Designed miniproteins, single chains, continued (3). Designs and how they scored, part 114

Each design is a single chain, and the fold is of that chain. pLDDT is the mean over its residues in the fold that is shown.

## One batch from the design tools (miniprotein)

Design m11966
Fold by ESMFold2-Fast:
Order: C-alpha cells, then structure tokens, then sequence
Structure m11966 (fold): chain A 95 residues (1-95)
C-alpha cells in the first residue's frame, strides 16, 4: 500500500525528530526505535512484503513513538513522539 509507505515514512521522520529533541537517553532510544520501525513499515510497503510484516513494523513505531512521548523531557519531543505513534498506527491500518 502506498498509504502504508507514506505513514511509515512519517513515523520514521517524527521518531527521529523526537530522538533529536530529547535530553534523556531513554527518550533518544524510544524515538530512534520509532524511526527504525517506521522505516521498516515504509520499506516493507515499498518492497511488497506481506501485510502482517508491514503491520508489525507500523505497530512497533506506534509503541515506540508512544514511549518517546511518555519519556519526553521537552514539549517538542512529546509532540514528535505522539506524531510518530499516530503515523505508526496509520501505517499498520493501511497495511
């Protein structure tokens, strides 16, 4: 799904931004994990991997984005974590 790839890309971008805006190692790790999982959903959708694999990556980005928001010590990191979580969920739904 082109839509799953677009949302996976958004999750990757926002996860990376959450990591960059974080002042704690825990926030950096959660944002980075969201970025990796988001990129996995984008890659999987573009390569035509099975829907269950794309969905797993999207849900991974959603969980890690939520964790990045919860561990956020800055307003910016929290908002980007929330955006990564939303994009990850939408990537999984579009798979």
Amino acid sequence: SKLAAEYGRQAAIYGAKAAKASKTIEGVQAGTAAAISGAGAEFGAEKGLPPEEIRRSGLGAARSGKAAAERADTEEAKKYGEQAARAGRLAAEAA
Scores: mean pLDDT 91

Design m11967
Fold by ESMFold2-Fast:
Structure m11967 (fold): chain A 107 residues (1-107)
Amino acid sequence: KPSRDEVIARLEQIRARLQAIRAQLRAKNAPQELLNLVDALIETFDSAIEAVRNEDVLQLALNRGALDDGIKKLEEMLKVAPESLKPLIQEAIGLAREAKELLDAYL
């Protein structure tokens, strides 16, 4: 079972990668709706990191649900996205799934 500090450190690393993905999507002129989905995902990570720090199990359950919703919305966006954006969207989906598995292992 991962420690609190290990979970926080990994979530912070994933969050930093999502910010880099967001910047690359913007540089490729991604539609605003896609940028908004990645921004919402980053906000979920901010909330999850704080919930882990505060040992807020109820908030972590809400963050887990928000990760599921974000993954689903990104998967729908992936179906209609230009080919040039698909690798970045797929990476964001993978990072969100990793975070969900990390929270499941921690809870």
Scores: mean pLDDT 90

Design m11968
Fold by ESMFold2-Fast:
Structure m11968 (fold): chain A 69 residues (1-69)
Amino acid sequence: SVNDITINGLLSSLDTLSQVAQQLHQQALSNPSQQSQYQQVLDGYLSSMDYINTTLTSMGYTPPVIPPV
């Protein structure tokens, strides 16, 4: 169904964002001089992931637990 396609798309996006967030977190840890810049970008990705989780919940789906970064 269209709803299943949408949920699968959101889950795929969430997985991709989670991987990018993990990479940015490691970059922030490995480059203290640019930490604030990496953190600002990371905060944007975390906000996007939160929005996707809220959307999934509104559709009656329990979003996956994502480890904190």
Scores: mean pLDDT 78

Design m11969
Fold by ESMFold2-Fast:
Structure m11969 (fold): chain A 73 residues (1-73)
Amino acid sequence: SEEKRKKFREIVEGALAELEKLAAETDNPESLREHADILIEKVREAGKMLGLPDEEIDRYVAELRARADEILA
């Protein structure tokens, strides 16, 4: 189970890095918001596919959403 949690954390870190990179490289708010929504959804799906508890997935999804909202504000 710890191996799955490590893999999920790597996926979350990758999504955060991608959001930061997109924010630095694009002037299109609609494209950035669309990419953020897609990344958040992929993270949720990955967590479920790995069999992680919903509570754990929700915590990381909330963190990603908060970060995306901060970048898009």
Scores: mean pLDDT 79

Design m11970
Fold by ESMFold2-Fast:
Structure m11970 (fold): chain A 75 residues (1-75)
Amino acid sequence: MSEEEIEEIVKRAEELLKEMKKYVDRGEEIPEELLEELQRLIAKLEAVGHPRALDLSIELGMLLLKEAVKKVYPS
């Protein structure tokens, strides 16, 4: 995989995280399709040993935790 291809994967993953954050901020459930796409992109970055894979995994985990908390304590 070229560095250009890796950069495009990172960019797409960041765009997906931004879109998913909008759902959580609105108190809505994250669409399964967005979650599955982001997980596939993270897996591709992990396969090439890219350090951004860990950061994206942490951000996703934090976002899913925030979504779960909002379901228990809706305002």
Scores: mean pLDDT 81

Design m11971
Fold by ESMFold2-Fast:
Structure m11971 (fold): chain A 85 residues (1-85)
Amino acid sequence: MYGQALALGLSREEAEELKAYAESLGAKATIIDSQQLLVSALGLSREQAEEFGKYAEKLGLKVTIHEVGDHVLVHAVKPGTRIIY
């Protein structure tokens, strides 16, 4: 299984910590700095996606995990964040 994680509404400190954590799990992670700080992590296994989600929840993010076939998608959003793509 391969997974993706997207974390939204982060402070700079939270974004850097989530990026470092995702990279420690073996994922490729990028901080996107626009109107809001985002962390995108790719190449997660199901177990790594669950670990990322638990870590994001400890930082106060609301986490939703979706399984789609052989893929896992993690969305982590700070409560009250306006999502802009």
Scores: mean pLDDT 73

Design m11972
Fold by ESMFold2-Fast:
Formats: structure tokens, C-alpha cells, sequence
Structure m11972 (fold): chain A 90 residues (1-90)
């Protein structure tokens, strides 16, 4: 279950990396998902990996909804689904 979620996440990340730069991705996070990304980071630093994965899934979903590029939005939704599956497995 975790391995399948990670494989799906890696494929989605590869698609996102092909569509935008790290700088563009950081800008989208700040514009659409800043609070969720900060909460996910804090949960991860506290060792709450399940909560961190849940918040990361919500962040990527928010980014997908904010994206005007259908291919990028689809890849972000796949990444959100992968993190949701990871959270459910933890």
C-alpha cells in the first residue's frame, strides 16, 4: 500500500517537474497552499507523518484547483491522491 502510493507520487512529481520549474512550483505553493504547506511542514517536524501527509494532500488539491493548466492540475490531483493514500496507510 505505502509502496504503491509512493510510486504514484513519484510519477506525479515527474509530470509536475516536466511542466514547471522548482521556482514556479514554490510560487504556486505560496499563492494557493501556503498555510497548508506550513502546517504540513510543522506536522512533519513534530514526527506526525500521518497528519503531514494529510495536509500535503490538501495542499496539492488546493494547488490543482488554482491551476489553469489542465495537465498540471491533473498531475497535482494525482499527487494529492498519492499523499492521501499514504496518510491512510500510516
Amino acid sequence: AIEAALARGRAALAAIAAAMSDEELEALVRAAARELAEEATAAGEAGDYKRAAELAAEAFRAMAEASTDPALAAALRELADAYRALAEAL
Scores: mean pLDDT 80

Design m11973
Fold by ESMFold2-Fast:
Structure m11973 (fold): chain A 53 residues (1-53)
Amino acid sequence: ARVKALSEKYKVKESYIAPLVTGKDEDYLNKVEEALRNASSPVEAIVQVANLR
């Protein structure tokens, strides 16, 4: 549900978010949402999330 909500809210494909957050806890998901919120583009958001590994 969280991945779908983030995909719909920030206009990023679910298939791209899901691999980055699989097996992660809620704290990491909150960091993902923060990155999506602060990014100026969906591509920038994805790069920021990938760097959180």
Scores: mean pLDDT 70

Design m11974
Fold by ESMFold2-Fast:
Structure m11974 (fold): chain A 82 residues (1-82)
Amino acid sequence: GEEESAKIAEEAAREAIRLAEEGKGEEAVRILEEAGREAEKLGGEKVAYAARSAALAARDSGNTPEAAKRAAEALAEYMRSV
């Protein structure tokens, strides 16, 4: 459900922030994309959309560590408000 998908997205956002801080922007974006797919499988459509949107925003910025970190932080903030 949404609660399970939110937990996966929160954990993925934290991991993506860590990877981005290590300079691994592309890897951080992959974590966000995978979280979106996993959330969709659990029926968490809103969480899946949020995670995929975050990944897309980072990709549109060239998968830079800075863009990936901003996207992951936005996703983490969204998950705290749900």
Scores: mean pLDDT 83

Design m11975
Fold by ESMFold2-Fast:
Structure m11975 (fold): chain A 80 residues (1-80)
Amino acid sequence: MKTYTVKATFKLSSTISVVLPASFPVNELEVEVTLSSGKKAKAKVLAFVAPSGATSLLVSLPKEFSGVKGQEAEVTITAY
């Protein structure tokens, strides 16, 4: 198991883009987002390889997390 935690800001209502560290595993990922309020959510993820060769995740929160635009969040990515 390997874990990576990063701070990111919701520029669009429910979606964050996160760049993974070099050589981070992408086989099976769980992503949890912790908002500045302390509220936590399990997120859906799509992994993309950017033109730079870096692996990026597009992280989407469930519909019940309205009003998160502009909020800072802590994104914890766990690889199993």
Scores: mean pLDDT 71

Design m11976
Fold by ESMFold2-Fast:
Structure m11976 (fold): chain A 78 residues (1-78)
Amino acid sequence: KEIEDLKKKLEEAKKKYEETMANFSLRSGEAGREWRNALLAGDEEKAQRYLDEANSFDQEMQNAKEEYKKIEEEARKK
């Protein structure tokens, strides 16, 4: 039942990836908006904090994409 296990693993990985991308994309967008608002207010320290937060979320999304791609490649080799 290796094929069944791989299908289940791929489905779980896809769900996790989509949930992670949706969640962090939303949070990154919110941080980006707060960054812009802080820049317009002249609060450079607050702007830097939100930029760092947005970059952190972008990194999490990149990690999730790479993890899913790795699992997809493993599944497709069969």
Scores: mean pLDDT 78

Design m11977
Fold by ESMFold2-Fast:
Structure m11977 (fold): chain A 94 residues (1-94)
Amino acid sequence: MNERKAELLRRAAEIAEEMGLDTLAKAFRRAAEALENKDELAFHESLAMARMIATVEKEEHPEFSELVLELLRAIEEGDLEKAEEYVRKLEELV
């Protein structure tokens, strides 16, 4: 459901913010807002931005970035159980 995807993306944004990754946090929040507004283009553009940021951050935050990339994949595939597992693992890193 879009509501649950948006909730998971907002939780990911809070974790990114706690890590000091403000641009990644903004990308997650924009993706959540796009889902709520049923703006498919903005949603996919925001996920692509989050993926790019996570890929760049892999050098400094390898474990965090890997979990973010897996979360984004689970969100795109609609696997909300896996997405929630990845958000929980991200919460354990901070």
Scores: mean pLDDT 86

Design m11978
Fold by ESMFold2-Fast:
Structure m11978 (fold): chain A 65 residues (1-65)
Amino acid sequence: MAEEKEKEEKKRLFELALKTGPAFRSFMPGTAPLPISREEMLEEILNNPNVARAIGLILRLLAAE
């Protein structure tokens, strides 16, 4: 059940980012503000492990500082 665990971890990381709000998104160097709903963006990220993993790395890098 590695995929379920990874999906849950990615969801938690993304939920944390959403709770932070637009300020967190502005710190993402390659991300532009999209007119997509939070739910739709979350679904896309969960379906694209590379994107979710990148967000996780960014959060971990920020936490290190």
Scores: mean pLDDT 57

Design m11979
Fold by ESMFold2-Fast:
Structure m11979 (fold): chain A 86 residues (1-86)
Amino acid sequence: DAARRAELRAQLEAWLARRAELLAAARASPDPAARLAAELAEELLPAVLAVYEALLAGDLARAQAINDAALAATEPKAEAARAALA
């Protein structure tokens, strides 16, 4: 419904503001793991935005498909990050 879509938009706006804050902190961190996490978060942003667009349209199946594809695409980088921490 329209109220649920307005709620999701407000949540997205709040998340984007918080994300900018967290990425700035992560980039300033001396911890390589924090920097890798920030880099992966940046790569995932287009997919996250596309998922929110699908949810705003009420298309849950599309949202799930985009999320699954994004996770599959980033898995090699996630594996490399885990290996670097071992």
Scores: mean pLDDT 74

Design m11980
Fold by ESMFold2-Fast:
Structure m11980 (fold): chain A 97 residues (1-97)
Amino acid sequence: SAEEVLRLGELIARRLAEAGASPELVERVLEAARRLAELVGQVPESDSESHIKVVSALMASLAAVVDAEFGEISADEAAERAIEAIEEAKRFVEERL
């Protein structure tokens, strides 16, 4: 689970960089994903609500990346949305630990 979160976060950051997101925003996405992965490593496998929240945030981040790749939003806007979704999931998980 933690490894998959990190892998997906790295994929999101790479696709944002390829779409033209600023290096500063790409680094913020990577750092947020790393922090979320560290927290997920502490979450019990039985806490389905935390795992669903994390997956939903990563799926929302991927949707924003896709919107940027199709030119519907800027890559920087997609990166900001990804950071917001990941940080929200991080707060949800932290409150339950």
Scores: mean pLDDT 86

Design m11981
Fold by ESMFold2-Fast:
Structure m11981 (fold): chain A 58 residues (1-58)
Amino acid sequence: MAEEANKEALEIIKKKEEEAKKLTDKKQQQKLVQEAVAEAIRIIGDYIDKEIAERQAE
């Protein structure tokens, strides 16, 4: 279900946001957040690819 992929994406973002709070450098904070967003997009993309493959197998 898409809900599982969304949950994993949100958990990655939250984890990196908590790590960013420990940093004093704003540039490093922004970099961590952007990396988390990129990883979340990858997880969602993998889910979409799987759904397409399953529909073609029908």
Scores: mean pLDDT 74

Design m11982
Fold by ESMFold2-Fast:
Structure m11982 (fold): chain A 69 residues (1-69)
Amino acid sequence: MKKKISLMAALTAAHMLREDYDTSDPEIKEIAEKLIEAGVSEKLALATGNAAKDAGLPGEEAVKMAVES
């Protein structure tokens, strides 16, 4: 949905600007691995995973929104 996509975009941008990547969280790592496999860069994939955690979205929902955007 547009509301969730806007929130994810804002949070992803914030993580990319701050470079606050939590790479120790296995959920974030799983999201990043799926996105990298889909052709997304590692930095963007990690930022998206961190944004999903901030937004309270489950990993599968975050991956789906990132792929559909």
Scores: mean pLDDT 70

Design m11983
Fold by ESMFold2-Fast:
Structure m11983 (fold): chain A 86 residues (1-86)
Amino acid sequence: SSHQQQAIDGVRELLKKALEAIDKGDKKSAKKYANLLTGMLGLFDGRLARRQYDRIVDAIDKGDYEEAKRLIEETAELTIAQIKTM
């Protein structure tokens, strides 16, 4: 549906912005976009969303940007999979 496609496009835009922020070393923006992305996942699974956000923030705070990017990409794929079940 058009609503499903709009939701998927929104997830992809947040993913892009989160990854760009990490590549620039902008921890504040990375956390902001990760929070918005995990907020979308939280509409389907609040416990999973909180665990993903906590893991992403921990990776960012430790400077483990490769792990942060991996977790953000994983969160986007999980969220898109949930949207496709609507």
Scores: mean pLDDT 91

Design m11984
Fold by ESMFold2-Fast:
Structure m11984 (fold): chain A 88 residues (1-88)
Amino acid sequence: SAVERLVLPDGGVIESFAPGQRPDAAAAERVVGELVAAGRDPSRYEKTREWLLATRQPDGGYVRRVGDKEVSEEVTEAAERALELLDA
Protein backbone atom coordinates (compact mmCIF):
# COMPACT_ATOMS: atom_id res chain seq x y z
CA SER A 1 0.00 0.00 0.00
CA ALA A 2 2.89 2.41 0.73
CA VAL A 3 4.19 1.92 -2.85
CA GLU A 4 0.86 3.30 -4.21
CA ARG A 5 1.75 6.65 -2.57
CA LEU A 6 4.99 6.83 -4.60
CA VAL A 7 2.75 7.38 -7.67
CA LEU A 8 1.63 11.03 -7.78
CA PRO A 9 -1.84 12.20 -9.01
CA ASP A 10 -0.35 13.31 -12.37
CA GLY A 11 1.29 9.89 -12.87
CA GLY A 12 4.80 10.98 -11.87
CA VAL A 13 6.81 8.58 -9.71
CA ILE A 14 8.97 9.39 -6.66
CA GLU A 15 11.72 7.06 -5.34
CA SER A 16 10.85 7.38 -1.63
CA PHE A 17 9.11 9.55 0.99
CA ALA A 18 12.39 11.27 1.96
CA PRO A 19 12.24 15.10 2.14
CA GLY A 20 12.90 16.84 -1.19
CA GLN A 21 11.92 13.90 -3.43
CA ARG A 22 10.84 14.97 -6.93
CA PRO A 23 9.37 12.88 -9.79
CA ASP A 24 12.15 10.72 -11.27
CA ALA A 25 11.79 8.30 -14.20
CA ALA A 26 14.81 6.33 -12.88
CA ALA A 27 12.52 5.13 -10.03
CA ALA A 28 9.76 3.99 -12.41
CA GLU A 29 10.97 0.39 -13.01
CA ARG A 30 11.19 -0.38 -9.28
CA VAL A 31 7.91 1.32 -8.30
CA VAL A 32 5.88 -0.11 -11.23
CA GLY A 33 7.52 -3.52 -10.73
CA GLU A 34 6.54 -3.53 -7.02
CA LEU A 35 2.94 -2.52 -7.87
CA VAL A 36 2.61 -5.28 -10.50
CA ALA A 37 4.20 -7.83 -8.11
CA ALA A 38 1.59 -6.78 -5.49
CA GLY A 39 -1.17 -7.68 -7.98
CA ARG A 40 -2.07 -4.19 -9.19
CA ASP A 41 -3.60 -3.95 -12.68
CA PRO A 42 -1.19 -2.06 -15.02
CA SER A 43 -4.17 -0.36 -16.74
CA ARG A 44 -4.78 1.61 -13.50
CA TYR A 45 -1.47 3.44 -14.10
CA GLU A 46 -2.21 4.91 -17.55
CA LYS A 47 -1.24 8.39 -16.27
CA THR A 48 2.19 7.00 -15.26
CA ARG A 49 2.58 5.55 -18.78
CA GLU A 50 1.73 8.97 -20.27
CA TRP A 51 4.14 10.72 -17.84
CA LEU A 52 6.98 8.34 -18.82
CA LEU A 53 6.31 8.92 -22.53
CA ALA A 54 6.42 12.69 -21.82
CA THR A 55 10.03 12.27 -20.55
CA ARG A 56 11.05 10.68 -23.89
CA GLN A 57 13.40 12.84 -25.97
CA PRO A 58 13.68 13.11 -29.81
CA ASP A 59 16.81 10.88 -29.80
CA GLY A 60 14.79 8.06 -28.17
CA GLY A 61 16.36 8.44 -24.71
CA TYR A 62 14.54 9.43 -21.52
CA VAL A 63 15.15 12.22 -18.98
CA ARG A 64 14.43 12.03 -15.21
CA ARG A 65 11.50 14.50 -15.33
CA VAL A 66 9.52 16.50 -17.89
CA GLY A 67 11.48 19.59 -18.99
CA ASP A 68 14.94 18.12 -18.29
CA LYS A 69 17.41 18.08 -21.22
CA GLU A 70 20.08 15.53 -20.16
CA VAL A 71 19.34 11.96 -21.26
CA SER A 72 21.01 9.17 -19.28
CA GLU A 73 21.33 5.44 -20.02
CA GLU A 74 20.19 4.56 -16.45
CA VAL A 75 16.97 6.62 -16.80
CA THR A 76 16.31 5.31 -20.34
CA GLU A 77 16.66 1.65 -19.22
CA ALA A 78 14.38 2.19 -16.19
CA ALA A 79 11.71 4.04 -18.22
CA GLU A 80 11.68 1.42 -21.01
CA ARG A 81 11.33 -1.46 -18.51
CA ALA A 82 8.55 0.36 -16.66
CA LEU A 83 6.68 0.90 -19.96
CA GLU A 84 7.03 -2.82 -20.79
CA LEU A 85 5.43 -3.68 -17.42
CA LEU A 86 2.60 -1.15 -17.96
CA ASP A 87 1.87 -2.51 -21.47
CA ALA A 88 1.60 -6.13 -20.18
Scores: mean pLDDT 83

Design m11985
Fold by ESMFold2-Fast:
Structure m11985 (fold): chain A 90 residues (1-90)
Amino acid sequence: MAKVTEVRVFPEEVLVGETLSGVARTSSGAQGVRLEIRNERGEVVATAYSDASGVAVAEVTATEPGRYTWVATDPGGGTLTASGLVLPRP
C-alpha cells in the first residue's frame, strides 16, 4: 500500500503571477497518493496523483495573493501538508 512520506512546496513564497510547485513522495510507486492544492478557503483548485516513480506534482500560478496548501492523502488515510504564500506585487 502506498504511504505518503514527504510533501514539499517550492519556492515557499512567490509574487502574484509566479508559480508555486508542490511535490508529494510515496514509499512505493504507482497510483495511491492524491495531491490536492487548496486555496485559503479550503477549496480544491488542482489535483494530481502519484505516478509509477511514486511522485505527484501539482503546480499553481496564482493571480491573487494568499496562502495555498498542498494536501497529500494516501490510501491508508495518512495525510501530510505543506503550504506556500503568494505575495502581492509591489
Scores: mean pLDDT 79

Design m11986
Fold by ESMFold2-Fast:
Structure m11986 (fold): chain A 71 residues (1-71)
Amino acid sequence: SMAEQAFQLGLEYEKQGRLETAIAAYEASIVQDPDFSEAWYNLGLVLEKIGRTEEAAAYFARALQLDPQLP
């Protein structure tokens, strides 16, 4: 799906250290599939990594609402 493709791009950009581009890719994934819990979770991880801790907490909360089994 388009959501999965955007998510995979986010993972690749994150591996390259392109954190702002990774954020944009994960946001695109969420726009295509708002129920894609892994995209919410990974966006939270990147936000936490760049010090946007309060925003990260909100994204983690949403990911857990969608999938309570997420680590």
Scores: mean pLDDT 87

Design m11987
Fold by ESMFold2-Fast:
Structure m11987 (fold): chain A 98 residues (1-98)
Amino acid sequence: SDDELYERFLELVPPEVAKKISKKDFLEIYNLVKEELEKKGIKLSDEELTELVSELILTLFLLKEEGVSPEEMIKLLITSYNLSEETARKIVEIVLSS
């Protein structure tokens, strides 16, 4: 369920990150990543996808603390997470608005 996915995310990230990402924002990022992977023929379990999305969100928060630009965050999501520019931009916008 959506509640179980979000509760698992809260267990995987530090409290400082957990308090900044609402259930709505987490699920939006989760579904964006899921749709990108499914377009590429990649099917992850709910646990594997939650772990991937949690790591991605944590990475973006750490980059933000280091003063990395949104443009460099988008490039990282494209190159390291193999996301499209459109999806990467949406995810970075959600995280930075949180």
Scores: mean pLDDT 88

Design m11988
Fold by ESMFold2-Fast:
Structure m11988 (fold): chain A 64 residues (1-64)
Amino acid sequence: MTPEEKERARELVERLLNDPRFSRPGAEGIPARSLDDVTPEDVLRLAERYGDKELAEEAKKILE
């Protein structure tokens, strides 16, 4: 990833982690890896898994 793509991916991950649907105590499916290790593909897979179409579209734009 370019530095710009990495920054955008970080924004998507932060949005995901701050969403109550994904960041509840005891919630599984949030990757335990650091934000620096998360790829747009990981974000896309999580967004599709949880049915977040908006987040999935944002991740797809980065993967283009």
Scores: mean pLDDT 63

Design m11989
Fold by ESMFold2-Fast:
Structure m11989 (fold): chain A 71 residues (1-71)
Amino acid sequence: LSPLQKKILDYLVSKGTTKAVSASELAEELGVSQSAVSRALNELAKKGLVEKSTDKSGKRVYKVAIESVAK
């Protein structure tokens, strides 16, 4: 994992595994561009570490994938 991917996972875990966060919020919290965060989130989703979903407003949101199943 890249340093940014690790920081994103750490942040999402700190907010709770059931809480969804937008790429925009992550970009602001981590001080990086939304594009960089979105790419990192996409890579994490490909690895099964993050779930991608769409909010009621059509916004993309992300949360930690359930790790309890895989351990």
Scores: mean pLDDT 74

Design m11990
Fold by ESMFold2-Fast:
Order: sequence, then structure tokens, then C-alpha cells
Structure m11990 (fold): chain A 94 residues (1-94)
Amino acid sequence: KEEEEKKKLGKEALELMADAITQLNIWYQLTGDEKLKELRDKMEELYVKASEALEKNDFETFIKYLEEMIKLLEEAGFTKQASRLKDILEKLKK
């Protein structure tokens, strides 16, 4: 049950990450800002790594990638998404 709850929280985190990547890609398409493209590519790499860790039930590695994603989201100004991921992170650490 505890592993199932962590898996559920991880899936919610991945959905928030995917939404942020989608919004960043839309912004890049509108502005042509190469910095947004670099940030998107970094976020996509972290999403893949986090997804693989979650599939393996490697919650310690998943938490590490989630922390890296939160930092990138804060730097990008996605403060609402970062805050929601921090809430999930604290629940995963328990």
C-alpha cells in the first residue's frame, strides 16, 4: 500500500512535469528564444530519467530527479508547478 501510494504520487509529479514542458514548448514556438529550448531539452531529459526510476520503483532516484526538475521550474518562473511538485516531494520523503 505504501509503495502504491508513492507510485501514485510519482505519476502526479510526472503529469505536472509534462504540463510544464508542454507550456514551455508553446512559449518557445511563440518567441523563438533558444534559452527556452535549452530549458525544455533539460526538462525532457529529467522527465525521461524520472519516469524510468518510477517504473523501477526506485523512489530515491526519482526524488533526486524531482528535486532537479523543481529547481529548473523555479528558474523558469513556473512557481505554481514548482510549489505543487514540492508538496509531492515532501510526501514522497515520508
Scores: mean pLDDT 83

Design m11991
Fold by ESMFold2-Fast:
Structure m11991 (fold): chain A 82 residues (1-82)
Amino acid sequence: SSVEENIRKQIALQLAIEKGELVEEYEEVEELAEKAKETGDEELAKKAMEKRKELAEKAYENTTEEEIEEFVKKKEEEVKKE
C-alpha cells in the first residue's frame, strides 16, 4: 500500500541520517518545517513537506530491504529500554 511504501521511505531517510548521509539537507528541511509551524505559513509548510518527501525517495532508492529491517530491529531494541 502507499502508506507502507511511505513508511519504508521514512525509515530509509532515517537510516541515511544515522549513517551520516543527507544530514545537512534533513536539518534544513526540519528548520523550514519548524519555521512554518511557528509562523503558520502554509506555503512554507508545503515546501518543507515536498523537500522531505524528495529526500526520503532519494534515501529509499539507495537503501536495501535488509538495511530497513535491521533499522527497525534497532529501533525496537531502543524502545525496549524501560
Scores: mean pLDDT 78

Design m11992
Fold by ESMFold2-Fast:
Structure m11992 (fold): chain A 80 residues (1-80)
Amino acid sequence: SMEQLQQQLFELGAELQALVQRLQALLDDPTATRAQIDAILAEIEKTVRQIVDLLEQLGLSDQAELLRQDAEALIAAARA
């Protein structure tokens, strides 16, 4: 249902926010390993893909594309 898709979008959005905060904490930590950063980036990529799929189902294709582009930029910057 539409309500179920909106609830899933809300929950995944909160999860993505928490993952981005964790990524920032790892990037600010001089003891953080490449493996720890790569693991959080993989979770971000997975969560973004799930949000993009939900946005497409809701007919929000422009928002889905912007999120994909923003995520690609974030991941590229974190890997640099």
Scores: mean pLDDT 88

Design m11993
Fold by ESMFold2-Fast:
Structure m11993 (fold): chain A 87 residues (1-87)
Amino acid sequence: APSPAERALARFGERVEELMKTLSQQEQAEVLEALEAFQKRYDELKAQGNFDVATYFEVARESFREYVKNEAVLEKLLEIVDEVEAE
């Protein structure tokens, strides 16, 4: 069975994908840039053996704050992170 961490990561991806379907092309581009930056940082942490779910979600929040310029979209993304982390 998948670990709690694997379930949380899968749920996060699912929630972000559903949000993406509601966004404009420009808003989608900003989220994709944030996700690319997030993936790069995650891969660096994973390569170092220094990974936990809390760190993963904090890196996600920082990447969204850095790259997502639309405040309404940013708020929805941060809400997704908070809800998934609480599950």
Scores: mean pLDDT 81

Design m11994
Fold by ESMFold2-Fast:
Structure m11994 (fold): chain A 84 residues (1-84)
Amino acid sequence: MSKVERAQRLIEEAERLLREGRIREAVRLYIEAVNLFYEARDVEGIQRALEGLKRALRQAETLDEIQLAIGGILRAIGALLDLE
């Protein structure tokens, strides 16, 4: 399985977890996907993970969920800026 294929599966799993209200687990998987897409230099993949992290932030109800989602968003933005 390539890094892109693994990252895509992580996005799909994170989206399911987000629908179930499992915000922390969803954010962790989106961050893992960002890291894998970054290693593969897949800008489109990082953008997809960033959109998922933004959805997680909108659903966040606790301070730690908000902090995790913001951390993930900052990581995705940093990865995108590094690949320009």
Scores: mean pLDDT 89

Design m11995
Fold by ESMFold2-Fast:
Structure m11995 (fold): chain A 92 residues (1-92)
Amino acid sequence: SGAESLLAQAEELLKKAIEMIRNREPAEKVIETLEEAVTLFEELKTKYGLDVSTLIAQLRYMIRLLRENPDDVLTRMKALIGAEEVLATLQA
């Protein structure tokens, strides 16, 4: 189904964001990747009726933290943990 395709794409974007954080890539690239994942979750919510509002909120929170303190080690660690938690929820 179209929903399964969007879920698979969101999973790939989350894995990419996790790898970017671990590889110490610029926060701006991580933010762009997370924003793409938010767009897919918004489509899953609006077109397919999936209850992903909590996941969207978690991703938006991580984006805000990274925008405020892009080079802060604790901020990047919180974003890493958050992305891993969203990915784990998606795979459950």
Scores: mean pLDDT 89

Design m11996
Fold by ESMFold2-Fast:
Structure m11996 (fold): chain A 67 residues (1-67)
Amino acid sequence: SNKEKAIEIAENALKLAEMLGLDTSNARKALEAIKKGDVETAKKYAEKMPGPIGDGLLYAAELLEKE
């Protein structure tokens, strides 16, 4: 399902943030929002993450909007 794919993408983005030594708090909040189906909150926190990590979290949030 789109929700399962979104969670997997968000978990991978969080793991990459951890590997790069970035502050993971916004990525974790985005993942929690994705798990709850809260697209607006997921996008809000995803936008705070830099580069490909933020892009991955935004893509995951968009998968929740997309049927």
Scores: mean pLDDT 83

Design m11997
Fold by ESMFold2-Fast:
Structure m11997 (fold): chain A 94 residues (1-94)
Amino acid sequence: MKERLKKLVGTKEMPEEVRERFRKLLTEAYENAVKDPEYAEKLLEEILELMEKYGVGEAEVALAIGLITMLEALKEGLSEKEARILAAKEIEEE
């Protein structure tokens, strides 16, 4: 997943309206990751579809990888604090 997402950097230009939607989806997914992880995963599915269709910048890839890491950690039973630390580490290693 992560290597595939990195290859999307610079391949296409995301229209401004789609970019605004993408940012809103990312924000909402991160805010709901702990409170409603199933909803956050549905938002992540839409985010990934937009990334595959339109391409992304490096910052957007890092944020998406962080979100994936956070949601997977929460599914594995890690605490919110641990999940956020793992997500931050993935973003920094980008």
Scores: mean pLDDT 75

Design m11998
Fold by ESMFold2-Fast:
Structure m11998 (fold): chain A 96 residues (1-96)
Amino acid sequence: SLLERARELLERAAEAAKAGDEEAALAALEEAARLVDELVAAGDLEGVQRLLEHATLLGAEIAVHEGRLEEVAALADRLEKQGHDAVAAALRELVA
């Protein structure tokens, strides 16, 4: 499915970024962004929401790997205030 392909690309982008391969990370992110546009066009807003939550968690893992713990904690606080409690809880686990 488009959702599964986009999720795989986000995971590949995160692994490339952790390895310091910025070119591979950007290429995977650009391909994932195109698939997100296709999901929006298809009306799969629930799928898009799940992908954005997954991308947020992967981005936070990269930030933690880079030692940017305060940025991840600040993001968790912001998301909780916006009602994204599950994602916020997962982000807090990454910095614990």
Scores: mean pLDDT 78

Design m11999
Fold by ESMFold2-Fast:
Structure m11999 (fold): chain A 77 residues (1-77)
Amino acid sequence: MLTVEQWKEFLKELYKVAEELGIEIPDEVRELIENTKSKEDALKAVRELVKLINEQATDEQKAEFYRKAEELAGRYN
């Protein structure tokens, strides 16, 4: 089970991957990371990021994002 701090660090790294791929993340979505106090809050932050990726990313960018997301998740297991 991840701690709240581990969830926040995972989300920060995940959001950075999306930004490096050219995804525009609104400030209100970034605030979801800082407001993360539970696994449910973290899952909400992931869902909002996935919506942005589905709206903005090409198929190649989506594939790269999910590959890097799996690599990140592996570091926290």
Scores: mean pLDDT 80

Design m12000
Fold by ESMFold2-Fast:
Structure m12000 (fold): chain A 79 residues (1-79)
Amino acid sequence: MIEELEKLAREVARDGVVTRDDLPKVAEGVARLTGASFEKALEAVEKMFDHLDRDGDGRLSVQQAVALMQAAAQRLLSE
């Protein structure tokens, strides 16, 4: 799973950066991997983005994006 999330993050990232505008694509990938609805996946990834974007610059590294997707997936699978 972590390797699949890393590949997704690299696919979405532009020059190694994931922005808030990329969250719908991230949510689509997380929904596909977890079997959750797009709506629930989007809510989860938006909440995790806010937690990880502590500098408020609207940008996450690939590593931060992987952490976001892991947290979102864990939340969705634990419901």
Scores: mean pLDDT 76

